# Ledger of designs, part 108: designed miniproteins, single chains

Each design is a single chain, and the fold is of that chain. pLDDT is the mean over its residues in the fold that is shown.

## One batch from the design tools (miniprotein)

Design m3766
Fold by ESMFold2-Fast:
Structure m3766 (fold): chain A 80 residues (1-80)
Amino acid sequence: SLAERERELLARLAAEPDDARRLVLLAEAQVEVIREQLKQGKISLQEALDILQKMADTAPVPEASEIFAEAAKEIEEELK
């Protein structure tokens, strides 16, 4: 369930002492939300790619930026 995923994410964030790793965990969770919205037809492919590109461009750490950029690339490759 969504509530169970949120509980697990909050527990992982609380247990992670490194701010950069916390931002990476948050970035991975944000990508999962975007993938789920795309799967449910709530957003288009182009909207998903635009959101991921904006997140990559505005990410506070390079590791989080790479997660968003790689997710955008994977989504594009799946739909060629």
Scores: mean pLDDT 80

Design m3767
Fold by ESMFold2-Fast:
Structure m3767 (fold): chain A 73 residues (1-73)
Amino acid sequence: SAELEALRQGLERQLEQVLELAKTLSKEQQQRLLAILQEDRRAAETSDLPPEQRALVRELLDKAIQKLEQLIG
């Protein structure tokens, strides 16, 4: 749906901005940010969101977490 596509685009843009900001952070601050994203991912799994929206949020958070982990090393 157009709404689901808009949600994807919005979340991808927000997560890309978060990852760009992460590059300016210390390793300790990057680890704290990683913990926050992991908590958001756990919250998404237990959310009352429609299944398609929940799956999308999980997919995008998993990608962001993976990219941040690669940045940290």
Scores: mean pLDDT 87

Design m3768
Fold by ESMFold2-Fast:
Structure m3768 (fold): chain A 77 residues (1-77)
Amino acid sequence: SSEVRETVRKLIGFKLRLIGADIDNDLAEMHRIIDDFAKYYGFTPAEKAEMYALADARDIAGLLKLLNEATDRLIAK
């Protein structure tokens, strides 16, 4: 569906932004990106705190995994 395609496009955009911020070693930008996708996916303050901790640890794989899981939950609706 068009809704699924738009959700996947958003996922790709967030992933590219995170990878770019990681390459640039820009932790402040990673936090801004987390704020953006937390609003989009409707993450709780506790979930957002976990994502900040992953960013601070430079665990980009962990952040990408959370985005994949959040996208799967949106599509499964």
Scores: mean pLDDT 87

Design m3769
Fold by ESMFold2-Fast:
Structure m3769 (fold): chain A 76 residues (1-76)
Amino acid sequence: MPSREELLEKMRKKAEEIYEKSTDEKLKEEAKELIEEIERLMADPNLTERELLLAQFRLLAVSGELFVEELRKKRA
């Protein structure tokens, strides 16, 4: 099992990749907010499994938004 710290670091890196790849200002802001949230969770010594799970679901949602953005660009 990856450590909690390793998981959060991977999540932050993925959110940063979404921020860099997106050309949609709204999606960039959502990715930036997610990066800030993950950094707060990394600094929290009382981080709960529920909070970590919710952050993972948010990352999946933002990743899906980037996928839809890229598909729309290829179809236009």
Scores: mean pLDDT 80

Design m3770
Fold by ESMFold2-Fast:
Formats: C-alpha cells, structure tokens, sequence
Structure m3770 (fold): chain A 87 residues (1-87)
C-alpha cells in the first residue's frame, strides 16, 4: 500500500530517498502517486524531477496540498502556459 512504500522510503539515505520518491510519484498507479505526493516526505525537488505529464496530472489533484506542490514545481520548470522565463 502507498503508506508502507512511504515508510520504506523514509528509511533510506537522503539521496536514495529522493530518488525512490520520484519513482513512486511516476508510478502508473494513480493512488500511489497521489498518496506519495501528499506525504511530508515529497519535497519540491522530488516534484521537479517527476515526469512533466505526471506533474501536470498532480496539479489537477483533489488534494489542495498536492495541487499547490505540483503547480509550484511546474512553474519552476517553466511548464505552465503562463508568462514565465524561457525554458
């Protein structure tokens, strides 16, 4: 389950933990993506590293915390249809 995967990631060293969180957030399972993205362990760095399509999907999440994190990461990557710095 997603909660168990998050607990397993929390036990990893910082670098490996971030890589594992990116893998989980790129999962084909929408429930796993949403649960991991809502976790306190999901940093902005992890959101920036996920696939742009996945980040766009998370920006439409029912969870306002997930939406805000994904939206900020997309803005930082220049992936919004918005007046932003050239990517």
Amino acid sequence: MAEELIEQAAKLPEKERTEKLVELMNSPDKEIREKVAASPLATIEAFIRVDVETAKELAKSDNPVVRKRAALALLFRGEFDLADEVA
Scores: mean pLDDT 74

Design m3771
Fold by ESMFold2-Fast:
Structure m3771 (fold): chain A 74 residues (1-74)
Amino acid sequence: ASPPVGELLEPALVRAIIEGHPALEPILAALRAAKEGDYEAAIEHLRRALGLLPPGSPEARAVEAAIRYLEGLL
């Protein structure tokens, strides 16, 4: 089954694609790592994405939710 990380990140991913935002690369890297079961690498990529997004934005909250979900799997 696909992890819900992709669904949690969808608002941030869609916005980053539309805007050509630099957070796109670490979000895609996190999705790949999570799909492969590498949750520690996924969290590291998401923390990098979070540092590139405006604090408190809906996109930042989506990334924070995905980090909390993945931390619960460790």
Scores: mean pLDDT 79

Design m3772
Fold by ESMFold2-Fast:
Structure m3772 (fold): chain A 60 residues (1-60)
Amino acid sequence: MEEEAKEAFYRGMLAAWRTGSPEGMDAAIKAGDLLDEGRYEEARETGERAVDLAYEYGRS
């Protein structure tokens, strides 16, 4: 769903920005590209991945 993908993308971007995670930011940018292409399922999954990568980086 588009709204779920947008939410995941936004969370991914914020998490990557706050933690300074390069891997998180790369994943968040990719989620944005997928969202623009209408690939909502992939965008949501990639956005969630960006959140995970960003917080793993920040916690370590």
Scores: mean pLDDT 81

Design m3773
Fold by ESMFold2-Fast:
Structure m3773 (fold): chain A 99 residues (1-99)
Amino acid sequence: EEPVVPEEAKELLEKMRKLAEYFGLSDLETLRMVTGKAAVEEKAPLPSAEAREEVEKAAKEFDKLYEETKDEEVKKIMEEVLEMVKKLLKEEMKKLEEE
């Protein structure tokens, strides 16, 4: 009905914004952290060795913040955004494989 992003992507962006506010990160830094963790776990194809190092560093930041966080709600949001990014990544990889 509305010419807006898919509900799944919108929910992901809203949850990532909450994480950014909690950790004092920019939206871009939060996105980088979550997508880096997802890319490492899914072994996503990357354009270069430098890109791989960046996603591994982002994944370590995710793990550090997850372990240091005492707020159970924030931890749950971190887990939910990670799973949502993994799902989106798998869907995009499947589309590229089929084309």
Scores: mean pLDDT 75

Design m3774
Fold by ESMFold2-Fast:
Structure m3774 (fold): chain A 76 residues (1-76)
Amino acid sequence: AVEELERLLRETEAALEKAESFEEINEIVKEGLKRMDELIKKHPEIDPAVVREAVVRFTAAALRAIGALIDRELAE
């Protein structure tokens, strides 16, 4: 359960780091959120604190990816 959530987060973080456009980030985030929602529904026994930490990590990864693209556009 927690291991599956960690794997999902690692896969999503890796995909976001390789994203080259806002469209790619949007698709990765959309798919990641869908998979995370299904996993949480399947495993209601997961500690709410672990779920919250996972959401924070997911959000941080998405924001980092968006920020990297914005920085690239603004740094010219």
Scores: mean pLDDT 79

Design m3775
Fold by ESMFold2-Fast:
Structure m3775 (fold): chain A 113 residues (1-113)
Amino acid sequence: EKEKYIEAAKWVLEKASEELKRARTLLDNAQADPSYRDQAAEEFERLSGLFSVGAYLAEEAGLTEIAKHFREASQDARKAAEALRNGDIDTARQYLDKAEEHLKKAKELLEKE
């Protein structure tokens, strides 16, 4: 049922918002101490997975534009994890910021449902 998928997508959005705050904190830790890079990369990989779930739920609800934003956020989070593993903190931060912008757009569109 469409309504159940919309409700589930909203729940994923709430969780993604909290995980994104955690990812940003771990990124700041990795910038100060390279020993945090793997932990930060793992968090970005988890965030990417969560965004992929959001994309699936939005797609099942017929919310194609919202699904696109979740997919783009998932890709950005994955790119941030790759950058972190390569020691490129600045690139990781840029991809995190892009993922956050896609999450904000998904939120604005979901609020209309």
Scores: mean pLDDT 89

Design m3776
Fold by ESMFold2-Fast:
Structure m3776 (fold): chain A 89 residues (1-89)
Amino acid sequence: MDAQVAAIEAMLVAQGYSPEAARLLAEAVRLAALVAAGDYSALPALAETARELARAFAADGREELAAEFQAAADAIAALAPAVLAEAAA
């Protein structure tokens, strides 16, 4: 996991992303991997990280990425209560 996260962060910095945006995206990948493994308690943190990424990308002038991560954050936040309730049943 950590090696993949470090590789993603390094690639994003090489692509011209700010170190902050690269770190936030690496964190989002880590949280998404936890959700994919069945740890749905990570969903709220993933939504918050996606929202912060949208803000960081907007500040960097990357409007398309900012819009995509805002949409992802809204979708995850809307789904989290139902997914967590189903996982608890």
Scores: mean pLDDT 78

Design m3777
Fold by ESMFold2-Fast:
Structure m3777 (fold): chain A 60 residues (1-60)
Amino acid sequence: SMEEIERLARAVVDLLRSLGLPLTRENIETVVRTFVGRPEGAPEDFEERVVERALEIAGV
């Protein structure tokens, strides 16, 4: 859902900020791939949607 994408995107950004890591596409994509993944029944572009929303929140 859009709400789930928003929640996960914010969590990814918050994690990178807490670790003092740069809010780059590469770092966001790595966190999404490693810790979020694609839930069963989610669209094929679910991870990409989380990445794009995280980049928007980060102001990149």
Scores: mean pLDDT 83

Design m3778
Fold by ESMFold2-Fast:
Structure m3778 (fold): chain A 64 residues (1-64)
Amino acid sequence: SLELESVVLLARSLGFSQEVIEQIRNAPSVDEALEILREEAEKRGDQSGLRAVDQMRKQVPVLS
């Protein structure tokens, strides 16, 4: 989906590994994909990444 590909693009822009990107691509929903990305950003202390994930999560209902 366009929404899931947007999460993948965000993950790439934030410099996450191919392993994380594959987890996002295999997520059962966009919400779950965003949660995976949020957890990975939290693990590395990426406050800007966490804000980006939160903003995308708020906009996903408008994109679908």
Scores: mean pLDDT 79

Design m3779
Fold by ESMFold2-Fast:
Structure m3779 (fold): chain A 67 residues (1-67)
Amino acid sequence: GAMAKEEAEMRAKLEAVKESLIAKGVPEERAQEVVDIGLEVMRKEGPAAGLEAAEREAVRVYLEHVD
């Protein structure tokens, strides 16, 4: 259904966020935490909210590790 397709698309976008963070010097474990947060929020509040939560955490983690 549409929700399953949106979930798959958001998971792909979360993976892209993870790879972007790793490419910028963020440790893989920290980048994975961003994906996990996005997935948890997506399950509770929907795909758009999950992606927004992951993007906010990605900025925070990026600034913490690369300044």
Scores: mean pLDDT 79

Design m3780
Fold by ESMFold2-Fast:
Structure m3780 (fold): chain A 98 residues (1-98)
Amino acid sequence: MTLGEFLASLEAIILDESSSASTRATALQTYLERTGISRTTLATYLQQKGYLSPSADPNDLSALSLALRRYLQDRNSTLLDLEVDLGVEELKRAVFRT
């Protein structure tokens, strides 16, 4: 299985309206663990893009997975595209922290 096929399988679970909150949260956790992206980085990114409340708990994977689903649908984006964007945000945070 290629990385693209793996990410597409997780994306299908996140985008599926019939997926349970638990199933979607598990798919999101797997994505974050495999990419090395933090929950805080994803939450901040989705908040900045207007898909997540500024007061949302970044540890609420169910809320994060629903916000991510809306982002992917609205932007016609993929988890692979998102990994690149979030990697850049993690790098900026590491280099330009004050």
Scores: mean pLDDT 76

Design m3781
Fold by ESMFold2-Fast:
Structure m3781 (fold): chain A 93 residues (1-93)
Amino acid sequence: MVVLSEEERERERAALAAGRLVGALARERGLPEEEAERLARRAREAALEDERLAELALRAEEAMRNAASPEERRRIGRAAAEELLRLVRELEA
């Protein structure tokens, strides 16, 4: 079994969170599953390379867990996913 350090494990968790948030937004907006997976993968890769995306994704997951309703949870996730996509575009420029 591969044992990751605590820092590597946290970064991996952040990357997975970023991918989930962006993928969910893409699917909610009616993008094909293949395109949603592509965007999710880009967000995950960006979060592995950039601490800003990692911190944003982790804060969003925490806020979503503490949301009072499913509607608030979706609002938080959508806002975070849109910000993640903005940062991904900034990194690709």
Scores: mean pLDDT 81

Design m3782
Fold by ESMFold2-Fast:
Structure m3782 (fold): chain A 85 residues (1-85)
Amino acid sequence: SMLEQAQRRSRERAEQTAQEGIDEAKKNGYPYAVARTPEEARQAAEDLLKAIREKGYKEGVLTLLSDDPEAGDAVAEAGREIRAL
């Protein structure tokens, strides 16, 4: 349907924008990640937490581009641990 195509395009657009942000953050040495699936969210969260602890950053950015509640839970968990630092 047109609705599903519009939703997919919107998601892909947001994902591309997030990827551009990641590329810029990497050039500046800033801890940044994006996740589209629960597995990506969990892995990105763990990697981001390690980078924060290793480099002594006060915070990092993890962007979720997924409608999966498991992915959202992973991002929320990472956010809590980062704020506790």
Scores: mean pLDDT 69

Design m3783
Fold by ESMFold2-Fast:
Structure m3783 (fold): chain A 71 residues (1-71)
Amino acid sequence: SLSPEQQKILDESIKHLEELLKQGVDPEVAIMEALSFFVNRLITELRLSSEEVRTLSKIASKRIKEHVESL
């Protein structure tokens, strides 16, 4: 499960995804950009280790893809 701070970053990454999709960005590209946005914010804001980032990236990837499939 995600911490509240990690969930906030994921929620903001999903908002970034939605804005890319509104701009006509391909869904596969939008997913990759949203995941990159999530990872970069984990590193810059939460000082997470590479192992923690890797674990959270797997969770975020699944949730981002599920969000696109629900649209």
Scores: mean pLDDT 85

Design m3784
Fold by ESMFold2-Fast:
Structure m3784 (fold): chain A 57 residues (1-57)
Amino acid sequence: GSEADRLAMRGLDAASNGDGRTAYEYGQRAYDLGVKSGDDEAAAAGFLAMSVGRLLQ
């Protein structure tokens, strides 16, 4: 997977553990990298991690 994929997975893992801040931070990085690289799947996963992370705070 891409760097954006790895960041998205870290964000989603943090969300699964109730760590909203870490989920948001990794999700935002994954979204930014995914958008810049045209990796729509990584961008979507990053946005999901960021959104869940925000809700957990």
Scores: mean pLDDT 85

Design m3785
Fold by ESMFold2-Fast:
Structure m3785 (fold): chain A 69 residues (1-69)
Amino acid sequence: SHMEKQKQQLLDDADRLDRALRGAREQGERDVGKANALSPELGEETRKKWQGYIDHLESGRRSLLEQAE
């Protein structure tokens, strides 16, 4: 049915965001490590930027999963 197709699309979109989240966490840790090696202050600012991006992705994923119920 159309509703089942819409639900599947939302689940597929949420799955794409889950993969993006895992990649963002891994890349964020690498970028923070590199920045921290240059200065602790740069490391902290890099961590804050990645945390903001990760929070945005998590919010989007949560919204899609709630819509798919």
Scores: mean pLDDT 88

Design m3786
Fold by ESMFold2-Fast:
Structure m3786 (fold): chain A 90 residues (1-90)
Amino acid sequence: MSLKKRLEDIYQKALTEFEKLKKEAEYAGIDGLVKSIDTNIESLKKLYEELLKRLDTVTPEEGERIIKAFERITKEMIENLKKALEYAKS
């Protein structure tokens, strides 16, 4: 699989998770968290587009580092939102 396809797959998986969290926040009536998730989706889109562009100009080794960094960042964003949702439900 190409580096660009791997980046796309990470991005799509993260978007799916954000949409699930957004539905949970909407169901719980936590408007502030819904807005925060929308902001995170926009930030993720900008980051994805920037990294996708960078993959055209970097070495394969740098490309692998970009993929790993993006996967880490998306996981951290998702975990932070999950924690925020759990605290807001408490």
Scores: mean pLDDT 86

Design m3787
Fold by ESMFold2-Fast:
Structure m3787 (fold): chain A 55 residues (1-55)
Amino acid sequence: MTVAQLRDAVNNATTLDQVLDIVRQMLARRAERGRVTPEEEAVMQTAIDKLAALS
């Protein structure tokens, strides 16, 4: 799965559960790769902002 696919998924997510699943995928990807890019940080920040908005 690419960072672009995760970004699109987070932008299209409409429910709290969908955003949480994307966050889980991002954390798994981070653990597997052992590095974080600025693009990955941006996707995580978007997910956090969406969680706050949906809560």
Scores: mean pLDDT 78

Design m3788
Fold by ESMFold2-Fast:
Order: sequence, then C-alpha cells, then structure tokens
Structure m3788 (fold): chain A 89 residues (1-89)
Amino acid sequence: MSPEEAKALAERFLADRERLLAELERAAEENPEEREFLERLKALLEETAARLREALAAGDAEAAKAVLEEFQARVRELGAEYEAALAAA
C-alpha cells in the first residue's frame, strides 16, 4: 500500500466512522441492552482513529494498513454478533 492509498483509506474510514457512529447511537436508543456492546465499539473507533492518525503522520503506510485491517476484523466480529442477535429475534 502506498502513502496515497493509505490516505484514501483513512479518509474513507473517517467518513464511514461518522455514519456508523450515528447508526450505532440510534441502535442503542432502540436496544438499551446492547448499549454496553455499542459503547465498546465507540471506544474502538476513537482508539483506531488516533492510531491511524499517528501512522499517517509518521508516513508509515504499513502501520496504517495494519491498523485498518485490525479495526475491520474487530468491527466485523462485533457487528456479526449484533446482526446475529437481530436475525435471531
């Protein structure tokens, strides 16, 4: 991944983060029992954004890619659990 690719992914991540955060806040209001789960996801979003910012500032495209991949994996796990709960309802 080039620095330009890492930057493009970071911009995409920030755009997706804002939209996802709004959807998660709505979901938490409708499903209070999931609030703790969603709060953890929100904390992960904030931590990931900070780490990604540092990697990009250092010009470390591989670190930025690793941060994004780790975030995607964790979000997928959390989202899959939440979606499975909704589908089972």
Scores: mean pLDDT 72

Design m3789
Fold by ESMFold2-Fast:
Structure m3789 (fold): chain A 89 residues (1-89)
Amino acid sequence: SRKEELLAELRKRLEVTDKAIEGVKENISKAQKNNDTVKVKALQKAYKMLEIDKEALRRVIEEVETRDLSQAEVDALYRKYRKELLEKN
């Protein structure tokens, strides 16, 4: 049940992130059509950050599926993966 609760929380966070990504993609397309280069640049940065958040969540979900982890370990692992992805990009 602990693993199921952790997976449910993480999958919900992933769904929220996916919806945010789609919204940013739509806004990028609209800004590009309007030739708003400043807004496009800002939205592309937001898109990159959301893709990093999504990849970190995906990696943590894989770990929780295969390992018996506490909430504290899940939170630490998410922060670690997010930091590594930010430093690489």
Scores: mean pLDDT 89

Design m3790
Fold by ESMFold2-Fast:
Structure m3790 (fold): chain A 78 residues (1-78)
Amino acid sequence: SSMEEKIAQVEELMAEIRELLERYLDQVGASEEVRAAALAHLERLRAWAISVVRTTDLGDQVIAGLEAVKAELQAALA
């Protein structure tokens, strides 16, 4: 895949992970402080993942890792 396609995959996965994480945090009754910290951490992770895709050959490994995180959040919400 092109670098642009991999970046698009990262952005899509991060959006899905954010939605699932917000649902999970609501389900467990997380405080505003915990919610804000978790979402800020996701923004840093997104920037890092895009940087890895742009600067290294590890993009596919990062995408696989994000897919695993998505699966774990889906399982936690089941």
Scores: mean pLDDT 89

Design m3791
Fold by ESMFold2-Fast:
Structure m3791 (fold): chain A 63 residues (1-63)
Amino acid sequence: SEEEAEVQSRIDRLNAEADKLDAKGEKYRKEGKKQEASTWFARAVAARIEAIGLEVEYELRKR
């Protein structure tokens, strides 16, 4: 449905953002900047949690 496509688009965008944040974290990790890397990884985790939340909320509303 159009609603499913819209929700999936939002989930895909959040996961793409998380991938970019993980890439930044990995860059800092490879440079030995563990604290900076951790902040970027934490932001990536937050984006993935938001994506999961959207998926769960949509599935619950279907019922």
Scores: mean pLDDT 86

Design m3792
Fold by ESMFold2-Fast:
Structure m3792 (fold): chain A 97 residues (1-97)
Amino acid sequence: SAAAEAALAEREAELRARGERGRAILERNAGTEQARRVRELLEEIRRAWEEQLGVGDELSERAAALLEELRREDPELAEGFEGALAGLALEASLARQ
């Protein structure tokens, strides 16, 4: 239905905007050790999706643990990580369509 198509388009726009904001946050924090850890884990997740292996339990647990740590120590970088991950998930989903 038109309503379902509109809802999907809105969700894609939200995830894209979150991804763009997340990447901007990571870019302005690029010189930090915490940002390096985030970028390395995002790259591992991206490669897992490209190799069609999916994000396994180990990567999911590592992402959850790092996100929880960042929410306590650097909430801005946590937002950056969540946003970049959401954008990456959207890109992976669209590549399979």
Scores: mean pLDDT 82

Design m3793
Fold by ESMFold2-Fast:
Structure m3793 (fold): chain A 69 residues (1-69)
Amino acid sequence: MIEKLLDLAINDFEKFKEEVRKLDLDEILELMRAVSTDERLPPELKRQVVVVLTAEALRKIGDEIDKEL
């Protein structure tokens, strides 16, 4: 899964964003670690990928907090 998602980030960023929205928080964190150590992603694309993953992770954390209220 991670390798396929990294390939999508390079070749089809819109589809990458769609696939990220389907991931669980644990899967997003695993992908974020993979991106941090990946040498194939250009720095600018790596930054954009991290922003997308961070935003989605924060959104899912927020949803969980709202359930506790």
Scores: mean pLDDT 77

Design m3794
Fold by ESMFold2-Fast:
Structure m3794 (fold): chain A 67 residues (1-67)
Amino acid sequence: SMVDELDKLMKEMSEDEKKEFQELGEKLTQQILDAVSNDSRDQRLRLLEQISKQVREKLEKIKEKVG
C-alpha cells in the first residue's frame, strides 16, 4: 500500500531527504484540503484521484533515488 511504501522510504531516507519529503507532504495536504473544499462532489473525486496518482508516481521516483 502507499502507506507501507511511505513508511519504508522514510526509514531509508537521510535527514535532509526526510525534510524534503515532509515539505512535499505539507503541499499535498494543502492540495487535498483545497480539493475537499470544492463544491462539486464529482470535481472533488476527480481532483483526489489525480492527486493520488501524482503521489504514487512521486513515491516511485523517490524510491529509485533512495535505492
Scores: mean pLDDT 72

Design m3795
Fold by ESMFold2-Fast:
Structure m3795 (fold): chain A 94 residues (1-94)
Amino acid sequence: KKEKAEEAKKLLEEVIELSKETDENTAELIIKAAKHIIRLIEEEDYDSAIETLDALIKKLEYFYKEEKNEKHKETLKKIIELAKKARKLVEEAK
């Protein structure tokens, strides 16, 4: 279970790095949310981490639909995939 939590944190750190390739406002939102989720995982508050991840994923899927820049859209797709994988790992860490 501890290994699943550490894997989830690593994926969220990858989300933070990848978000720097999006627009500034989207990057700031993703970085803030991902850091908060990492903190919740460290505190073993997995339920709040999952809830926050679900909210982030929904917002990112909305941004993906509205995104007109092809490169940013590709980056958002990768971030969504990583966030969904992190969510599954946090659920398995319970």
Scores: mean pLDDT 87

Design m3796
Fold by ESMFold2-Fast:
Structure m3796 (fold): chain A 69 residues (1-69)
Amino acid sequence: MSAIELLKELARLLGLPEDLVITEENAGNLLKFFRTTVRDPALAAEIDEYIKAKDYKSAAELLLEYFRK
């Protein structure tokens, strides 16, 4: 139920290896990496706010919504 489950789903959607090790420590770095592909500066800024707050679940949910487009 943590951000890690959402990050695994996001990685699968983006074609990353299923055996990619996702931890709480690297979750923020993975979210920052995915956010660099977001073309909307306002959405990217909102994702940055969640990452700064360590609300990785909300950041991952916004990224999932964006990439499901």
Scores: mean pLDDT 76

Design m3797
Fold by ESMFold2-Fast:
Structure m3797 (fold): chain A 59 residues (1-59)
Amino acid sequence: SFEEQLQQVKEEADQRLAELHEEARRNNSSSIEMLVGASDVVAEYVAKRSAIVQQAKAA
């Protein structure tokens, strides 16, 4: 369903952020490097969410 697709995309973004935090910890990444990576994850989440919403409207 539409709500399940939105929830899945949110969970995928949350998992990617968790992976990014773990990678940053292992690599001793700076705060700004971590924030840039988090920004990319958020941008992909917004794009995927928008695509699901647009598909629902087109149907």
Scores: mean pLDDT 82

Design m3798
Fold by ESMFold2-Fast:
Structure m3798 (fold): chain A 61 residues (1-61)
Amino acid sequence: MSPAERAEEAARRFIEALRAGADSATVAAHGQELGDAVRAAKASGDEEEYRRAVEASDRAG
């Protein structure tokens, strides 16, 4: 998966975990993957990938 796709999937799982009342470790793991994916998108130098990853992060928080 691209960094943006990883961020979109991590954001989806983070939101679903929060809505399902999952334990704090599960929520934190999805939040960490989202953060890692956003950083990877930024590091790629692809502005569109970074924009998509940031939009996914914005939806999660």
Scores: mean pLDDT 84

Design m3799
Fold by ESMFold2-Fast:
Structure m3799 (fold): chain A 78 residues (1-78)
Amino acid sequence: GPITVYDPLTGRTFQVSSLDELLAVMDELAARYRKSRKLTPEEIAEIRTLRDELFKQGVPEEEINKIIAEKEKEYLKK
């Protein structure tokens, strides 16, 4: 059956159907986690809230990821 993965940065779960998909997802989560460790807890919470609001507005996941990446870059520029 599918493997359930929890994303701690978004607070959501999703399913992958293969080991190749699992490894790709784990690599992406690890990269995002490494970036999040340079952010304050408040900045992480703001990013999570922004992601949730964009998702509720029906923005595609790819566009949400781009917007979040720009926001993370903005915070890291301090």
Scores: mean pLDDT 74

Design m3800
Fold by ESMFold2-Fast:
Structure m3800 (fold): chain A 62 residues (1-62)
Amino acid sequence: MEEGEKAYKEGDLEKAYEIYEKEVARGNSEAAGNLTKVSTDLGDSSKVSSVVSTALRAIGDE
């Protein structure tokens, strides 16, 4: 998460997205909020849907 925040602060939104996406995939659902913010700043609304799907899969659906 810290690496993603650093990339986001540096304006490297694509790198921040990749870092947060990996964190969400690893089960860190808190990173989903940060990934959503980065996706919004990138102007890619389709990535927001991907984040939601990844977060649900990581935290379980039962």
Scores: mean pLDDT 68

Design m3801
Fold by ESMFold2-Fast:
Structure m3801 (fold): chain A 92 residues (1-92)
Amino acid sequence: MQSTILGAQLIAIDSTVYTVERSLKGRKITPSEELKKKIDQVKSLVQQARQLLQEYQKSGDPQTLQQTQQMLDQGIDLANEVEKEVQKQIAS
């Protein structure tokens, strides 16, 4: 079922954000204002995608599925950018 795959992607993004925040805290690194905004944006995208996924599970609407996938794609891309920036700060 498509919703199972989308749900797994949501969990993966949440896990990435959690790991990033834990790494920054553990190393006493204060994120830049830009990085902080990107982290907050990923969290916002995940919240929106979760709401759309719940709506899709109830309606079966292909448009809602497409919107959910778009939000997840944006969230994945931004989460990857955040992870790369954190890796640079940790390596420095």
Scores: mean pLDDT 81

Design m3802
Fold by ESMFold2-Fast:
Structure m3802 (fold): chain A 66 residues (1-66)
Amino acid sequence: SSAEKTQRELAELAQRLIDRGLLNPAAIEKMLASKGPEETVRILRGVLAIEEEMDAKGRKLDVFTL
């Protein structure tokens, strides 16, 4: 379902941003409570895209399909 896809994407994005030290779990929970899961996914997707573009130039196309 659409909700299950949103929850899965949210979990993946949240874990990656936490692992990079960009967000803590409390910040993500607050965002979910304020904006809901779909808007939170959009925000986290944007933050991750900016960070990955700045740091991992050219490697993303080879690694993230594993």
Scores: mean pLDDT 72

